Designed miniproteins, single chains, continued (5). Designs and how they scored, part 3

Each design is a single chain, and the fold is of that chain. pLDDT is the mean over its residues in the fold that is shown.

## One batch from the design tools (miniprotein)

Design m16071
Fold by ESMFold2-Fast:
Structure m16071 (fold): chain A 80 residues (1-80)
Amino acid sequence: MEKILEEVIKTLLEETKDLSDEEVREIIVKYLEKAKEKYPEFAEKIDEAIEKIKDESLSKEERIEITARLEMEMQKALAE
């Protein structure tokens, strides 16, 4: 579980290395929108995370952390 999450975070960090904070925000939002389609039962939680990520005052690292936290909560719920 956590290893997959770590790989996703590493991939996002590597792919966004040369991208602006705005471009990173857009990529993460698109990723979460797809996750919402796959796991509609988490739609409200995902929407909350998307709204937080859209906050322009956040850093790239903070947006990635919000995404990681959401993924952990979703994975934990699915592992019941």
Scores: mean pLDDT 74

Design m16072
Fold by ESMFold2-Fast:
Structure m16072 (fold): chain A 74 residues (1-74)
Amino acid sequence: MLAQMQRVIAALQGMIQEHADNPEIVAVYQQTLDTLQALQQQYQAATTPEQQAAVRQQFSQALNDFNDRLLAVG
């Protein structure tokens, strides 16, 4: 899970760089990036399998929310 989170975060950082001339799209990627980075920190702090499972679910939800926001702006 942590490696997958790091991969997605790196991909979003690349998308921000690619779309740097479009502030509306960059804002959507940046908001999602901030959310995923917070979840990554929460996952690293998780001491139980239940806490880890909750973060995985929140990560999946954040990606679904990202798709909805991206469709709304462009």
Scores: mean pLDDT 81

Design m16073
Fold by ESMFold2-Fast:
Structure m16073 (fold): chain A 68 residues (1-68)
Amino acid sequence: MLDEREVERAVVEIGLAVLETIIRNNRPYDIDQTIAFLEKQLARAKALGDEKSVRRLEELIARLREEQ
């Protein structure tokens, strides 16, 4: 198990890096692949029982789904 702070930090850093890349490049991006990547991380967070990490990942996925 990872410490709560470490999990939250890693999730935020990865999610923000992905979103920043999409926004900064203004390129067509495969939203389905991005959602699949985040869903994989959401499954991991749920397995750990970390509600805060689950919430953060759900927010990121929801924002990307709005882009569909």
Scores: mean pLDDT 67

Design m16074
Fold by ESMFold2-Fast:
Structure m16074 (fold): chain A 92 residues (1-92)
Amino acid sequence: LVEELKELIKNLVEASLKGDSKAAEEELAKLEELRDSPERQQLLIEAVSLASLLYRKQVLEEEGKLTPKQKEALEEKIKEVEENIEELLKKI
């Protein structure tokens, strides 16, 4: 289960970064089916947040709009979300 959840989160992030909306929706649907506990529901929320933050960072970098201050703020938030995911996976 924990390894399955890790793989689904990884697949969601990768699909989101590639701009593959269909693949991202399919992986999200699989995560949604597994949200039968408060910890798994929170894991879904954190996974979506991670994908969104990583996508925002990528877009800003590609457009040459990522300032040092924005980069620091995004990297800090990404680290926070990654730590939340790690802690939630320990409780599942």
Scores: mean pLDDT 81

Design m16075
Fold by ESMFold2-Fast:
Structure m16075 (fold): chain A 86 residues (1-86)
Amino acid sequence: SSRIEQLDQAVDLADQILADPSSAPTLVPQLLAIVDQIYPETAANLRAFLATNDLTSPATLLELGILAGVLRIDRWVLKMEQKKKE
């Protein structure tokens, strides 16, 4: 499904940023674009946070880590529900 594909892309981007924080200026805008399609309020809150926090700061990496965890759980739940409907 398109939602699972969006979550897969968002998780992959978040994982890349967390593995290499120097990629954040390039990948965070891409991650935000996908998150905005899935969770507009979460994307807006993250943009507001990034307006006052550096992209490579420990605080930003913690927020991205939390987001990655939430996206993984949502992806797992949706994949489980798809398997039950098949």
Scores: mean pLDDT 84

Design m16076
Fold by ESMFold2-Fast:
Formats: C-alpha cells, structure tokens, sequence
Structure m16076 (fold): chain A 108 residues (1-108)
C-alpha cells in the first residue's frame, strides 16, 4: 500500500465576521488510479477556535466532512486520476488561531 498525506497550513485567509474571525484554507490532492483507496480527514484546532470543519469533494467522490476532533473516512476506487479539493472553514476568537487539516490517502 502507498500512503500520501497533505496538511493545510500557512495558505489561509482570515476575515473579520460577526462573532469573531473566519479562517478559510483550500488545497488540492490527487489520487492516482487504484483498485481501492481510503481517505481520512482529521481536523485539529487551538482552544481559541469556536468551531472548525473540513470538507473534501471531487468528481465521482462522495463528499466527506469532519469537524474539530473528528476523523472522517471514505473509501473508493479510481480508474483514472481523481483530484480532490479540501476546504477548511473555521471561526475563532483570535485571527492567529491555529487550525490544521490532515488528509491521508492510502492505496491498495
């Protein structure tokens, strides 16, 4: 099996909203063709974060979402390369609050 991990850090946008700060980040990850693949999405946030959610989407892929402290898992098959988009949305009391999304892809 081959494992690929992508972490969303540093490529973030911070916007002041009612109730705090909206932190967004976006990245793409590509799954090479595989008979079976497993995707795990994990969200970790600092105490200043009120809520955080990561969503994973792609053509032919069932959307998966994970909230802070949760790990969401999806399985699939790819007959051709599939590009997945990872979107993080978090609301915090502090614009410098840390939010990390880890996407782990395992191929069989």
Amino acid sequence: METKTVTLKGERKVEKVDGGYLITSRASVTIEPAEEYTVEVKVTASPDVIHATARLTGEGFEPVAASEGQTATAKGKADKPVTLEVELRAVSKNPDAEVTVEVTITKK
Scores: mean pLDDT 76

Design m16077
Fold by ESMFold2-Fast:
Structure m16077 (fold): chain A 70 residues (1-70)
Amino acid sequence: ATLTIRVRIEGEPLEDGTTRITATAEVIRDGELLSRAEESTIVPSSDIEAQDKAARELAERAAERALAAA
């Protein structure tokens, strides 16, 4: 059986000069979605380093939660 973990990261600029970073992780086995987890935070749009750090940390947490739920 083939187990696949898909992680998607999205940035949404907000009206107050912040960006919402969202990481979505999906665990798929043989084409069937077993679990999905989503993590998000808000960081200043001017701080690319904070956005990059948040994206990495959210992706890790989302993947861990999706795997635990699968």
Scores: mean pLDDT 84

Design m16078
Fold by ESMFold2-Fast:
Structure m16078 (fold): chain A 78 residues (1-78)
Amino acid sequence: EVKDYKLNKEQQEKMDEILEKSEKENKFSELSKAASELYRAEYEGDLKRLEELIEEMLASDNPLLRELAENVRKALEK
């Protein structure tokens, strides 16, 4: 039972590391999928789909997806 439990400094840091690693791995999984979709759209020359994917990634809660979308958008503009 976990009520009023207080982690010491060392346990808090370890817990934070585990949570960050789990979130990071999930975010990288999403990034990998998004990168595959972008690669396919680019390979097929489907500019409309590429723009739609960029917009969806920019609107996501995942900062890695937003960063990827910004980089791809800049590459397409320049």
Scores: mean pLDDT 71

Design m16079
Fold by ESMFold2-Fast:
Structure m16079 (fold): chain A 72 residues (1-72)
Amino acid sequence: GAEEAARRGAEEGVRAGARKAGKEPDEQSWQDALEGGYRGGLAGAESAGPEGGYQGGKATGFNAGYDAALAS
């Protein structure tokens, strides 16, 4: 469903963002980034269902993971 797609997008996005930054975020920053990505995915799902959830989670997660890694 939309929640599972949002979560999967967030996980993939956060990992890709952190990888792009070349650093691993600390545990708290990882959790905050995953939560941000998941919320972005849910917003995407409001307009486009599970596909919107996946794409929104992935895009928001990427930015959140990248920022979290740079802050570490």
Scores: mean pLDDT 85

Design m16080
Fold by ESMFold2-Fast:
Structure m16080 (fold): chain A 68 residues (1-68)
Amino acid sequence: MIEKEEKKLDEKTKEITLTVKDENIEERQLKIINYLEELEKNGYEIVKAEAKQISKNEFEVTIIARKK
């Protein structure tokens, strides 16, 4: 499961908070990587991406993405 919250920081920049839940750590990591690649494919530059483990099966990922 992936839950997503977006906050506009300026005209081109947004903050995305993802909560990624999976019992398998490799699947959690893959979901994060795939999301970052999709953002870049859609014309965003990844300014910052930080992942924090919030429980045994959950990562919270904070992404700052800027439109090129």
Scores: mean pLDDT 80

Design m16081
Fold by ESMFold2-Fast:
Structure m16081 (fold): chain A 79 residues (1-79)
Amino acid sequence: SRQKILEAVQKIVRELEKLSLEEVKEIAEKLKEGNMKYVTEKLRELGYDFEEVEITEEDKEFAKKLADELLKAAELVYE
C-alpha cells in the first residue's frame, strides 16, 4: 500500500534528529531496493509499532520518489 509506505517515510522524517546521516542514506537505499522489512525494523527501533508492508512493482517508483524526498530532508537537517 502506497499509504503505508508514505506513513513509514513520514515517521522516519519525524525522527531524523535521532538518526545519523548514514542511517538515513541506508533507509533510503533499502526503500529504493523495495526492502520494506529493513525500514519497518528501523521504525520499531525508534519505538513505532509498524507492521511489515510489501513494496509491489507498481509501488517501486513511488518508494523511489519518497526515498529521494527523505534524502533531501536529511540534507537540510545535517547541513
Scores: mean pLDDT 80

Design m16082
Fold by ESMFold2-Fast:
Structure m16082 (fold): chain A 74 residues (1-74)
Amino acid sequence: MTEEELEKQRENLEQVLKENKVSEEDAKKVMDAFEKYVEAVRKGASEEEIEKLENELLRTYLEALERAQARKAA
């Protein structure tokens, strides 16, 4: 994955979080998880390590979206 692809993914992720009205606190947690994933990719970590961080990012992202939806229901 190139640096340009990683930067584009960062921008896309920030946009999705903003459009879904995710809280600043939850958005920061998602972006922190994304940065850990990016750093693992940059240093050539194993496929297993990258997959683990990708799953952590996905979990954090889904939890943030669920909390945003719960706030709309309250």
Scores: mean pLDDT 80

Design m16083
Fold by ESMFold2-Fast:
Structure m16083 (fold): chain A 66 residues (1-66)
Amino acid sequence: SAELDRQAAEVKRAVDAYIAGAPESVVKGLLRRAGMSPAEIQKAIREGGISTAITRAALRVELARA
């Protein structure tokens, strides 16, 4: 779907921003655009940091395609 493709593109932007060393606030904004709630992002960061939040965003999109 167009919406899932858009969310996948935002996850890719979050990965690219993280690798480029962008501020955590920028990565969080991209994860929000990818369809994660602020609560989901905060929980993921507490459990494993920003990389865990990115991984969960990617998994969410993949599961929605199944």
Scores: mean pLDDT 87

Design m16084
Fold by ESMFold2-Fast:
Structure m16084 (fold): chain A 88 residues (1-88)
Amino acid sequence: MEARAEEGMRLLEEFARTRRLELARRVVELARELLEEGDHALAAGLLLELLRAMGLTEEGREARELALAGRFREAAERALEVVERWLE
């Protein structure tokens, strides 16, 4: 869990610095793995931070509201939908 969080944060930091889409896609892949493993809170956190780094704060508003309500799986799924639509 902690190691996966550290990996996600490193990928987000590198994306913020380099703006390379391959790093954003790696964050998405990590978040998908976390969702499959049942770590919904970490998946939601990484995806919401990715949306922030991408400048998609308004598009991520619903996902943030779901996370604040403790609905982390729904928050992660909604954030993933927004990120994937942008990466198309």
Scores: mean pLDDT 85

Design m16085
Fold by ESMFold2-Fast:
Structure m16085 (fold): chain A 94 residues (1-94)
Amino acid sequence: MELSKEEVEKMLKELEELEKLNKQIETSEEVRKKAREEAKKLAREEVEQALKEGSLVTVDTETLKTAHPKQQIYAEEVSKLMKELGLESSTKLG
C-alpha cells in the first residue's frame, strides 16, 4: 500500500501553503492579537465544559509543531488556564 506520487505531491503543496500562511500570520501583530483574544474565549468555554464533565482537555504537543498559529495560541491559553485552576494538562490523574 503505497501512496500515489500525485497524492504525496498534493499533500506537500498543501502543507507548504499552510506553513507560508502560518508564518505571515505570526509576523502580523494585529492578526496575532485578534487570534489570541478569540483563542482565549474558546479556551475558557472548553475548560469550563471539561470541568463540568470531570474530563481534562489534552494538549497534543506533536500537533503544535505544525499547527496553525490560532491553534498554537489556543493551546497556550488552555495550558495557562489549567495551570491557574491548579489542574494538570495531559494527565489522567487530573
Scores: mean pLDDT 60

Design m16086
Fold by ESMFold2-Fast:
Structure m16086 (fold): chain A 70 residues (1-70)
Amino acid sequence: MASMRQSVLQKLRDMVALDDQVEEEEKRSGGKITAEVRKIGREMGLTDRQMDLGREIADSLLAGIRATLS
């Protein structure tokens, strides 16, 4: 439905904006966010491989969302 489509698109735009902000902070911090996330993941019992796959999937999904919004 049109109203549902508009609501979903708004949420997707918010997600893309948040991802862009996180990427800017990562660039500004010189990779400290990635290092901290990896440390937390390890403390939670996740492997670096699992964390890397998760990031790759998230990045691919967000890239697809960006392409859909443009």
Scores: mean pLDDT 74

Design m16087
Fold by ESMFold2-Fast:
Formats: sequence, C-alpha cells, structure tokens
Structure m16087 (fold): chain A 90 residues (1-90)
Amino acid sequence: MIDAEIEALGKKFRIIGEDPDPEAVEAINKAKSLEEIYNIKGSPAVQEAKDAILKAVRDMLGKKGVPKVGDKTEKIELSNGGYIYLEVVE
C-alpha cells in the first residue's frame, strides 16, 4: 500500500494508493519531498506511479486556487490495476 507524506511549496501532501508492484510502493513510501518523487528511477511500474503523482501535484498546484487542508485529487488509475491520489494534510 502506498501511504507517504511529502512536502511541496510549503504544504504537506499525503500520497495514498495501491500498486501491485512492491518496488513502486517502496520507492514512493520512502520519499519525503516532491523533489525526491521527481528523482525516483526504476521499472516502468515505478515510472508510471511517479508520473501519476507528478500529474496530480501539477493539477492541484497549477490551478489559480490555493489548495486547502482536506482537498483531494481525482483518483488516477494505473495500467496494472493500482491507483493513486493526493490529499492536502497541512
């Protein structure tokens, strides 16, 4: 299970999801910042999970509104049957 907390732009985001690839789960759960997510390298499954997280962050932060605690992104489905979404926690 993916359950990681990362810092980005003065906010804390919880990354929540499920991935049947244990390498993707471990790589994401070990990250503590958006920069660490960006620098993850691995298998195609790891790259897909990373790209989904980066897209979710861009969608949330790229809009004119400021993210609020409790805001959630849309669930992004992964090709292997997993999923990822983000929640603002601080």
Scores: mean pLDDT 78

Design m16088
Fold by ESMFold2-Fast:
Structure m16088 (fold): chain A 63 residues (1-63)
Amino acid sequence: MELTGEKMEAFNRMLRLGDERYPEESRTEEFQQALFDYVLANDVSGWDDEQLLRVLDEIVASL
């Protein structure tokens, strides 16, 4: 599994936002795996922080 530079940037942005909004949940293996799978399946590189936070809310709700 390979993330392109843009997908890696988006993944790192989402990890940072997740740590800020959900500091306990964002450190779980389940959260990190779900986030990685989401970024692999979807082109989020052009998304703003508001759109990324909505995805994070959905991932946390599914844990």
Scores: mean pLDDT 79

Design m16089
Fold by ESMFold2-Fast:
Structure m16089 (fold): chain A 84 residues (1-84)
Amino acid sequence: ELEEALKRLEEAGRRAAEAAGSPEVERLARRYLEEAKEVGKIDEKVGTEVAKLYAEAFDALADGDSERARELLERARELKRKAE
């Protein structure tokens, strides 16, 4: 499940970067992918959920829904903090 969630996050991040036409979004997507991988090494279940939330956030960004993207990113950060 973690590996599949990470692949989904990578796809969503690429889609968001393509939609934005921005190297900055591409770098952010890479950073969030690495964060989810690190969390998954500590707690696979939490890492999987963080990856899913990050993927949904990037999908929302690609669709132009910045408010939903922000909400999803905040939820992912909260979950990550609870695991640490």
Scores: mean pLDDT 80

Design m16090
Fold by ESMFold2-Fast:
Structure m16090 (fold): chain A 60 residues (1-60)
Amino acid sequence: KEEIIKRRNELKERLQAKTDELVAEYEAKGDEVNAQIVRDVGEALLLIIDYLEKKALEKE
């Protein structure tokens, strides 16, 4: 179970870092629409990861 938590945290860190990087790139290019889409997708993925963690903890 500890392995799942560590894997999840690593995934969240990587996701956040990549989201921030892509948002910065699009903002630098003046592409506000794609920057916002990247933010929204990143937030949705984080919610899914949180739901998966909750399910795993409830099963254990």
Scores: mean pLDDT 78

Design m16091
Fold by ESMFold2-Fast:
Structure m16091 (fold): chain A 71 residues (1-71)
Amino acid sequence: MKASEEELKKLKEAQKALRQGDIERARAILEELIKEYPNNNAAISALLMLREGKAPEEIVKAIDFLIESMK
């Protein structure tokens, strides 16, 4: 299914937090996004990567890739 504008906005806000090194803010945004949109694969994948300790730039890249596939 196509991601809504709200989903895309929150994913981009999470990416911004990750790029700034604000891991706690990124986690909070992604957790809130999944609670509101439980089928958002980009947010689910990003949270799993964050929990596994993946580098912020790798998570940003993964979100970007998944956003393009959801359009």
Scores: mean pLDDT 80

Design m16092
Fold by ESMFold2-Fast:
Structure m16092 (fold): chain A 79 residues (1-79)
Amino acid sequence: SSAQVQLDKLMAEVEAIRARANDPSISEDELRQLRARLRALGVQIKQLTAQLPYSRAAGAEIFMVGAEVELDIALEKKR
């Protein structure tokens, strides 16, 4: 479905954010900007998953929680 195609694109953007957040040279300021972008993407994903089967929506929610935790850990390592 078109909703699944859009979800895949948004999830690819989240993966790009995760890859950038795992760069050891990244600044704390850039990490905070990525965290803000991740939260905005999370809102878009939640709106899109309203059009999808429960199993797909649940998978996307778990994926987003994992990404948020990963960025929080990256920020803590920068102090």
Scores: mean pLDDT 85

Design m16093
Fold by ESMFold2-Fast:
Structure m16093 (fold): chain A 95 residues (1-95)
Amino acid sequence: SEKEKLEEEVKKAERELLVAEASLELSESSLRITRSEGEKRTEEAEKESKEKGEEERKKLEEEVEKLEESVEKSRKLVEEKRERLEELKKKLEEL
């Protein structure tokens, strides 16, 4: 039946949303760890020389920027999966 098909699509969308949310949490955790570890590396490099400190800081900024982009992509995916789930639930309620 159409109702059974929509119920299965809802279950699939719920699973996809959980996976997307887990991926977002992992990306946010990676960003936090990279910032913390990168700050420590920059401080140690600065103790050796100003030039080494500046090089390490630049690397950290580049890594953080890439991870911030990854987090943003993951946030958009979660929103997309959430909207899809809401649309499917509305269709199921209208049956």
Scores: mean pLDDT 88

Design m16094
Fold by ESMFold2-Fast:
Structure m16094 (fold): chain A 65 residues (1-65)
Amino acid sequence: DSIAIVDAYVQEKGLNQETKDLLLAYAEDYNKDIIDLIKQFDKELEGSKGVIPGFGVKKNPKQYL
């Protein structure tokens, strides 16, 4: 269940509702494996030291690095 996987990830990382909606939209529109999408997003988040502009990340950088 893609929705449950996205919800669990968003709660684990402390991401906002906008980020959840974005991940779900990308999974549907681009027919990507939700696991691969989450892995790509997590790499971008780590590269930004736990902050991606506009996504309202609430966890400290050590949780993403």
Scores: mean pLDDT 61

Design m16095
Fold by ESMFold2-Fast:
Structure m16095 (fold): chain A 89 residues (1-89)
Amino acid sequence: MLEELKETLEKLIEKAKEEGLEILAKEVEKLLELLEKMLEGEEVSKLELEIARGMLLIAYGVEKLLGKISKEIEELYKKAIELLDKILS
């Protein structure tokens, strides 16, 4: 689960940067940093993950208002949220 989320976030940030979605890319990078801490055995609070999730939703919404989101970004974003929700359950 954590490894699959990491791979999804890495792909999402790469594609977001390619498409100039800097607001989304920044929040994905923050979430990836939290996930990397968890993978290294460091404690990350549920609240920190919930805040990161909320910021990711806001960033995605802002990018949609500013321009067209590709299907590839939409699919990676939805998968990231689904995986994060499973971790938070």
Scores: mean pLDDT 85

Design m16096
Fold by ESMFold2-Fast:
Structure m16096 (fold): chain A 95 residues (1-95)
Amino acid sequence: MLTMSPEVEEELEKYENAPPEEVTRVLAKYSEETGSMASLIEAYLQEIETELIRKHLPEELVKLAEQLKEAIKAGDLEKAREILKQMHELVRKMA
């Protein structure tokens, strides 16, 4: 079930002003530690959608967010993890 733990909420809040790269890295780390990425990925997707409205994120990042949404709908955590890695690399190249 998709409920973010209070510990995860507090950690993500710490990265509120961090670049998307940091948020992606934190989510990848938590997915490895907890064995499940679904709730964290959904929270990150919501964050990305909000940031797209406010910060005018690059079109390439928007396309990856769409693919991430599809992977979440399919329940494909492995594909979602790969997409998050691609988003991380894209942000790194743009920085």
Scores: mean pLDDT 56

Design m16097
Fold by ESMFold2-Fast:
Structure m16097 (fold): chain A 85 residues (1-85)
Amino acid sequence: MENLEKGKKYDKEGKYDEAIKWYMKAFQENPANLEAVIGAIEALAKKGKYRQAALDARSAIPLLQFIPGGVERLKKLAEEYEKKA
């Protein structure tokens, strides 16, 4: 099972710390993996870490600017979590 799939599995189980760990491993293997980055950010938000989730989303924008929909999705997540921080 791929690291991204493990991240999704733990996320569905509500094990957000494990989910973040596996999402980050997926991102390390493929830095263009938008889904892994978004998964980690959303898992942080599910833990109530809205400020960290928003900051991580903003920081990821320049790294993923060439991925289709990357900037738009990350900006939307940052704005959403900034409201909850």
Scores: mean pLDDT 81

Design m16098
Fold by ESMFold2-Fast:
Structure m16098 (fold): chain A 82 residues (1-82)
Amino acid sequence: MSREEIEAEIEIAMLFISAAVYDIAYKNAESKEEKIEYLKKRIEALEKALEKAEASPSTPKELVELLREELEKAKKELKELE
């Protein structure tokens, strides 16, 4: 594994962690407005993670699929809330 591949994996992991943090914030948010804000931030983080994961040949296909599933779930939750 090259340094560039390691750096890409770290970036994908950090974006996925950010998405998880925003999910926790969303679940603990008291107002509809805060829930919408955190869901939008989660969607943005998941979209960036998926783009980087799909661009990286070393990323496991299982992780790419997980990111797609989580992104679609977050988008559905946002539509139900708006």
Scores: mean pLDDT 82

Design m16099
Fold by ESMFold2-Fast:
Structure m16099 (fold): chain A 65 residues (1-65)
Amino acid sequence: SELEELWKEVEKKDPSLPEKAQKIGVAAAVEGGPEAAAEAVRDFLTEQGFAELGEKIKAEILKRA
């Protein structure tokens, strides 16, 4: 899937990021659902220097919500 391909791009750039992003996204989803998860993952990736990938992953999470 498109979301899986985007996560592979993140892993290729920094293999530690997908696990960290997943933990952040799951925590945010408990509080505010898919929109909160998408926003939190995007913010995390932006802080790590991957703003473009973060925006694309946010869009794909929201598309599947």
Scores: mean pLDDT 83

Design m16100
Fold by ESMFold2-Fast:
Structure m16100 (fold): chain A 55 residues (1-55)
Amino acid sequence: SAADRAAIEAAARAARDALLAGDSVGMQKHGEELLRAGRRAGLEELTARLGAEAG
């Protein structure tokens, strides 16, 4: 969804910014947010694909 894509983009940007700032704690936190958002987006996409295939 658009919300899941926005969450992934925000978390990825925050993780990158933390990495560039040398903030390992922030990088770990935002990296975890990115993984969680990616899992949610993957489940949502699978659900949408299955719904479309079902007719």
Scores: mean pLDDT 76

Design m16101
Fold by ESMFold2-Fast:
Parts: sequence; C-alpha cells; structure tokens
Structure m16101 (fold): chain A 90 residues (1-90)
Amino acid sequence: SAIQEAIDYYNKGKEYFEKGDYEKAKEYYEKALKIAERLEDYLLMAKIYKALGDLYKAMGDYKKAAEYYKKAEEYMEKVIQPLVEAVNAV
C-alpha cells in the first residue's frame, strides 16, 4: 500500500541518518513526505518533519531545523486536538 511505502521510505531515511549519510536520509525523507502529503497522514507528516529538523540540525542549519520543527508541531496538533476533544467528551 502507499502508506506502507511511505513508512518504508521514512525508516530508510532514519537508517541513513544514523549512518551519517545525510544526503540519502534527506532523499528518503522527501520521498516519504510526498506520499504522506498525498494521503493527508498528519501523524506521519509530523514524524517526517521532525526527522528533517533533526537532519538540518545535524548539518548545522539551525534556521531550517527550526522551520521543520515548527511544521512538525503544526501537524502533530492536527492529530492531537481531535483526540484531546474525544477524551474530554467522555
């Protein structure tokens, strides 16, 4: 499925990041993000944006890292807010 392909790309990106191959990590994160965006999978998008933030931080680009962390927070709020409302309703 498309979602499984996106998860596989995300995991490959993390593997390359841990190996210090930042260019391959970026390529796989961007492939995962493209699929997650089409599927509107906000949780996966938040995870990928956080991973891109970690990547740019590791490369010394703190400005881009901050921008990606902000995107990760925004997409995580899209996931958390409905869950918080559901819990508060019971």
Scores: mean pLDDT 86

Design m16102
Fold by ESMFold2-Fast:
Structure m16102 (fold): chain A 75 residues (1-75)
Amino acid sequence: LTPAELGAIAAALKARDTDGDGYITPEQLREVLEAMGRKPSDEEIEELVKKTDVDGDGRVNFTAFLKLLAPTITP
């Protein structure tokens, strides 16, 4: 992903996080990726949710998702 795509994804995730709690639903994640020109399968969404669901409630933590897309940010 380019830095511009990462920034656009972050902005889209923040826009979908109307409660300001840093979490979105798997459906909102799919919509964000589709808006970015991605074509994720249901299985890809499930894998991303499992990797970013830090509370076990089936919601995506957007900070964890952004780190997953840009793993080089952390040592």
Scores: mean pLDDT 70

Design m16103
Fold by ESMFold2-Fast:
Structure m16103 (fold): chain A 93 residues (1-93)
Amino acid sequence: SDLLERARELAREALEAIDKGDFKTAIEKIDEMLDLAEEALRRGDNRTAREIARLAIEVAKYLLEKAGDNKEVLLKGIGAVLRAMGIEIEAEL
């Protein structure tokens, strides 16, 4: 799936940004992954949507581990996990 391939590329970019302390870029890449997961849902590709959402959760968990006491990054990371969980639940229905 082109959407899944692009999401894996975005995940790699997000993880690299997190390791560099560039949390803004990491959040932008995670949001792009979630947009791709929602696009997969709109196309009826529930398997791709679930795979992207699960990948986004793992990346967002790593963001949360590295965020320290950065409240803005923590809120954005939690929001991304919740959005991804919602996509995963919808894809199972």
Scores: mean pLDDT 90

Design m16104
Fold by ESMFold2-Fast:
Structure m16104 (fold): chain A 87 residues (1-87)
Amino acid sequence: RPTAEDFPMGVYKGFDENGNPVLVRLTPVGVEVKDAKTGELLALIPWEQFGLAAEVVEVDGKKQLKVTNALDVKGNPVSFTLTERLK
């Protein structure tokens, strides 16, 4: 799992693998990925799968969270990057 110091529970702005904006909620029960424009739920990722797929990367001296092929509750791989905490 990412550390609470770097990426605490909350709402994050990010981008999917195609550069589309997403809103990602880190909750005590899992990770919710939503389309930032529509609010549609795109994926629900269990913490175990998120922890296997997530890495902290540094871009321009700022920490970002890169998630590569995290398996959602349906077994589909999901990739995105978290850039900013909103809440």
Scores: mean pLDDT 80

Design m16105
Fold by ESMFold2-Fast:
Parts: structure tokens; C-alpha cells; sequence
Structure m16105 (fold): chain A 71 residues (1-71)
């Protein structure tokens, strides 16, 4: 179902965030670039409106983790 797909995308997003954090630690990308890549990834996989993912980000999941690395 769509709900199961969204949950899977969130889990895959967390895995992607781990990789992005590694790039942030190397100084190869910025937190803003990491956040943008996460949003693009989610939209591609689910085909959801960006507003739905902004709502999820407002609840602090992907954006909070990206912001934790102040590179």
C-alpha cells in the first residue's frame, strides 16, 4: 500500500542519511545539500507531493538529522 511504501521510503531515507553524514564528515557536501538530496530521493521514490514530505520534515525526522551535522 501507499502507507507501507512511505514507511519503506523513510527507512531508506535514514540509510541514505547515514551515507550523507559520512560525506558531511569528509566535508564533501553541506547540510543543505544533504537535506535537498533527501527530499529529492523521497519525491522520486513515492511520487508524493513535496508538501507531504515537508510536513514529515517539520516533525524533525530527516531535517533534524541533516542539521545535526553543522558542516
Amino acid sequence: SMEERIEKVREETRELLKKLNELLEKGEITPTQAANLLVAHNRELVGADSSAYLEAAEKGEPVKKADAKAY
Scores: mean pLDDT 62

Design m16106
Fold by ESMFold2-Fast:
Structure m16106 (fold): chain A 66 residues (1-66)
Amino acid sequence: SSSEIEKLREEYNKKMLQIGQETQDKLARARAEGASQEEIQKIIDEGKKKSDQAHDDYLKKLKEAQ
């Protein structure tokens, strides 16, 4: 239903904002602590992986709701 799709979209958007904020906070902390470029890249890669997982979950739920 449309209401279910709206709920899924809101949950996805909230999850993406949380992942983005978490990644930014980790990057800020790592840079402040003098982390290597490799450590910084790992944080970026982990954030991307979480975003990709959230997107895949969202698409699966959308298919189930339609």
Scores: mean pLDDT 87

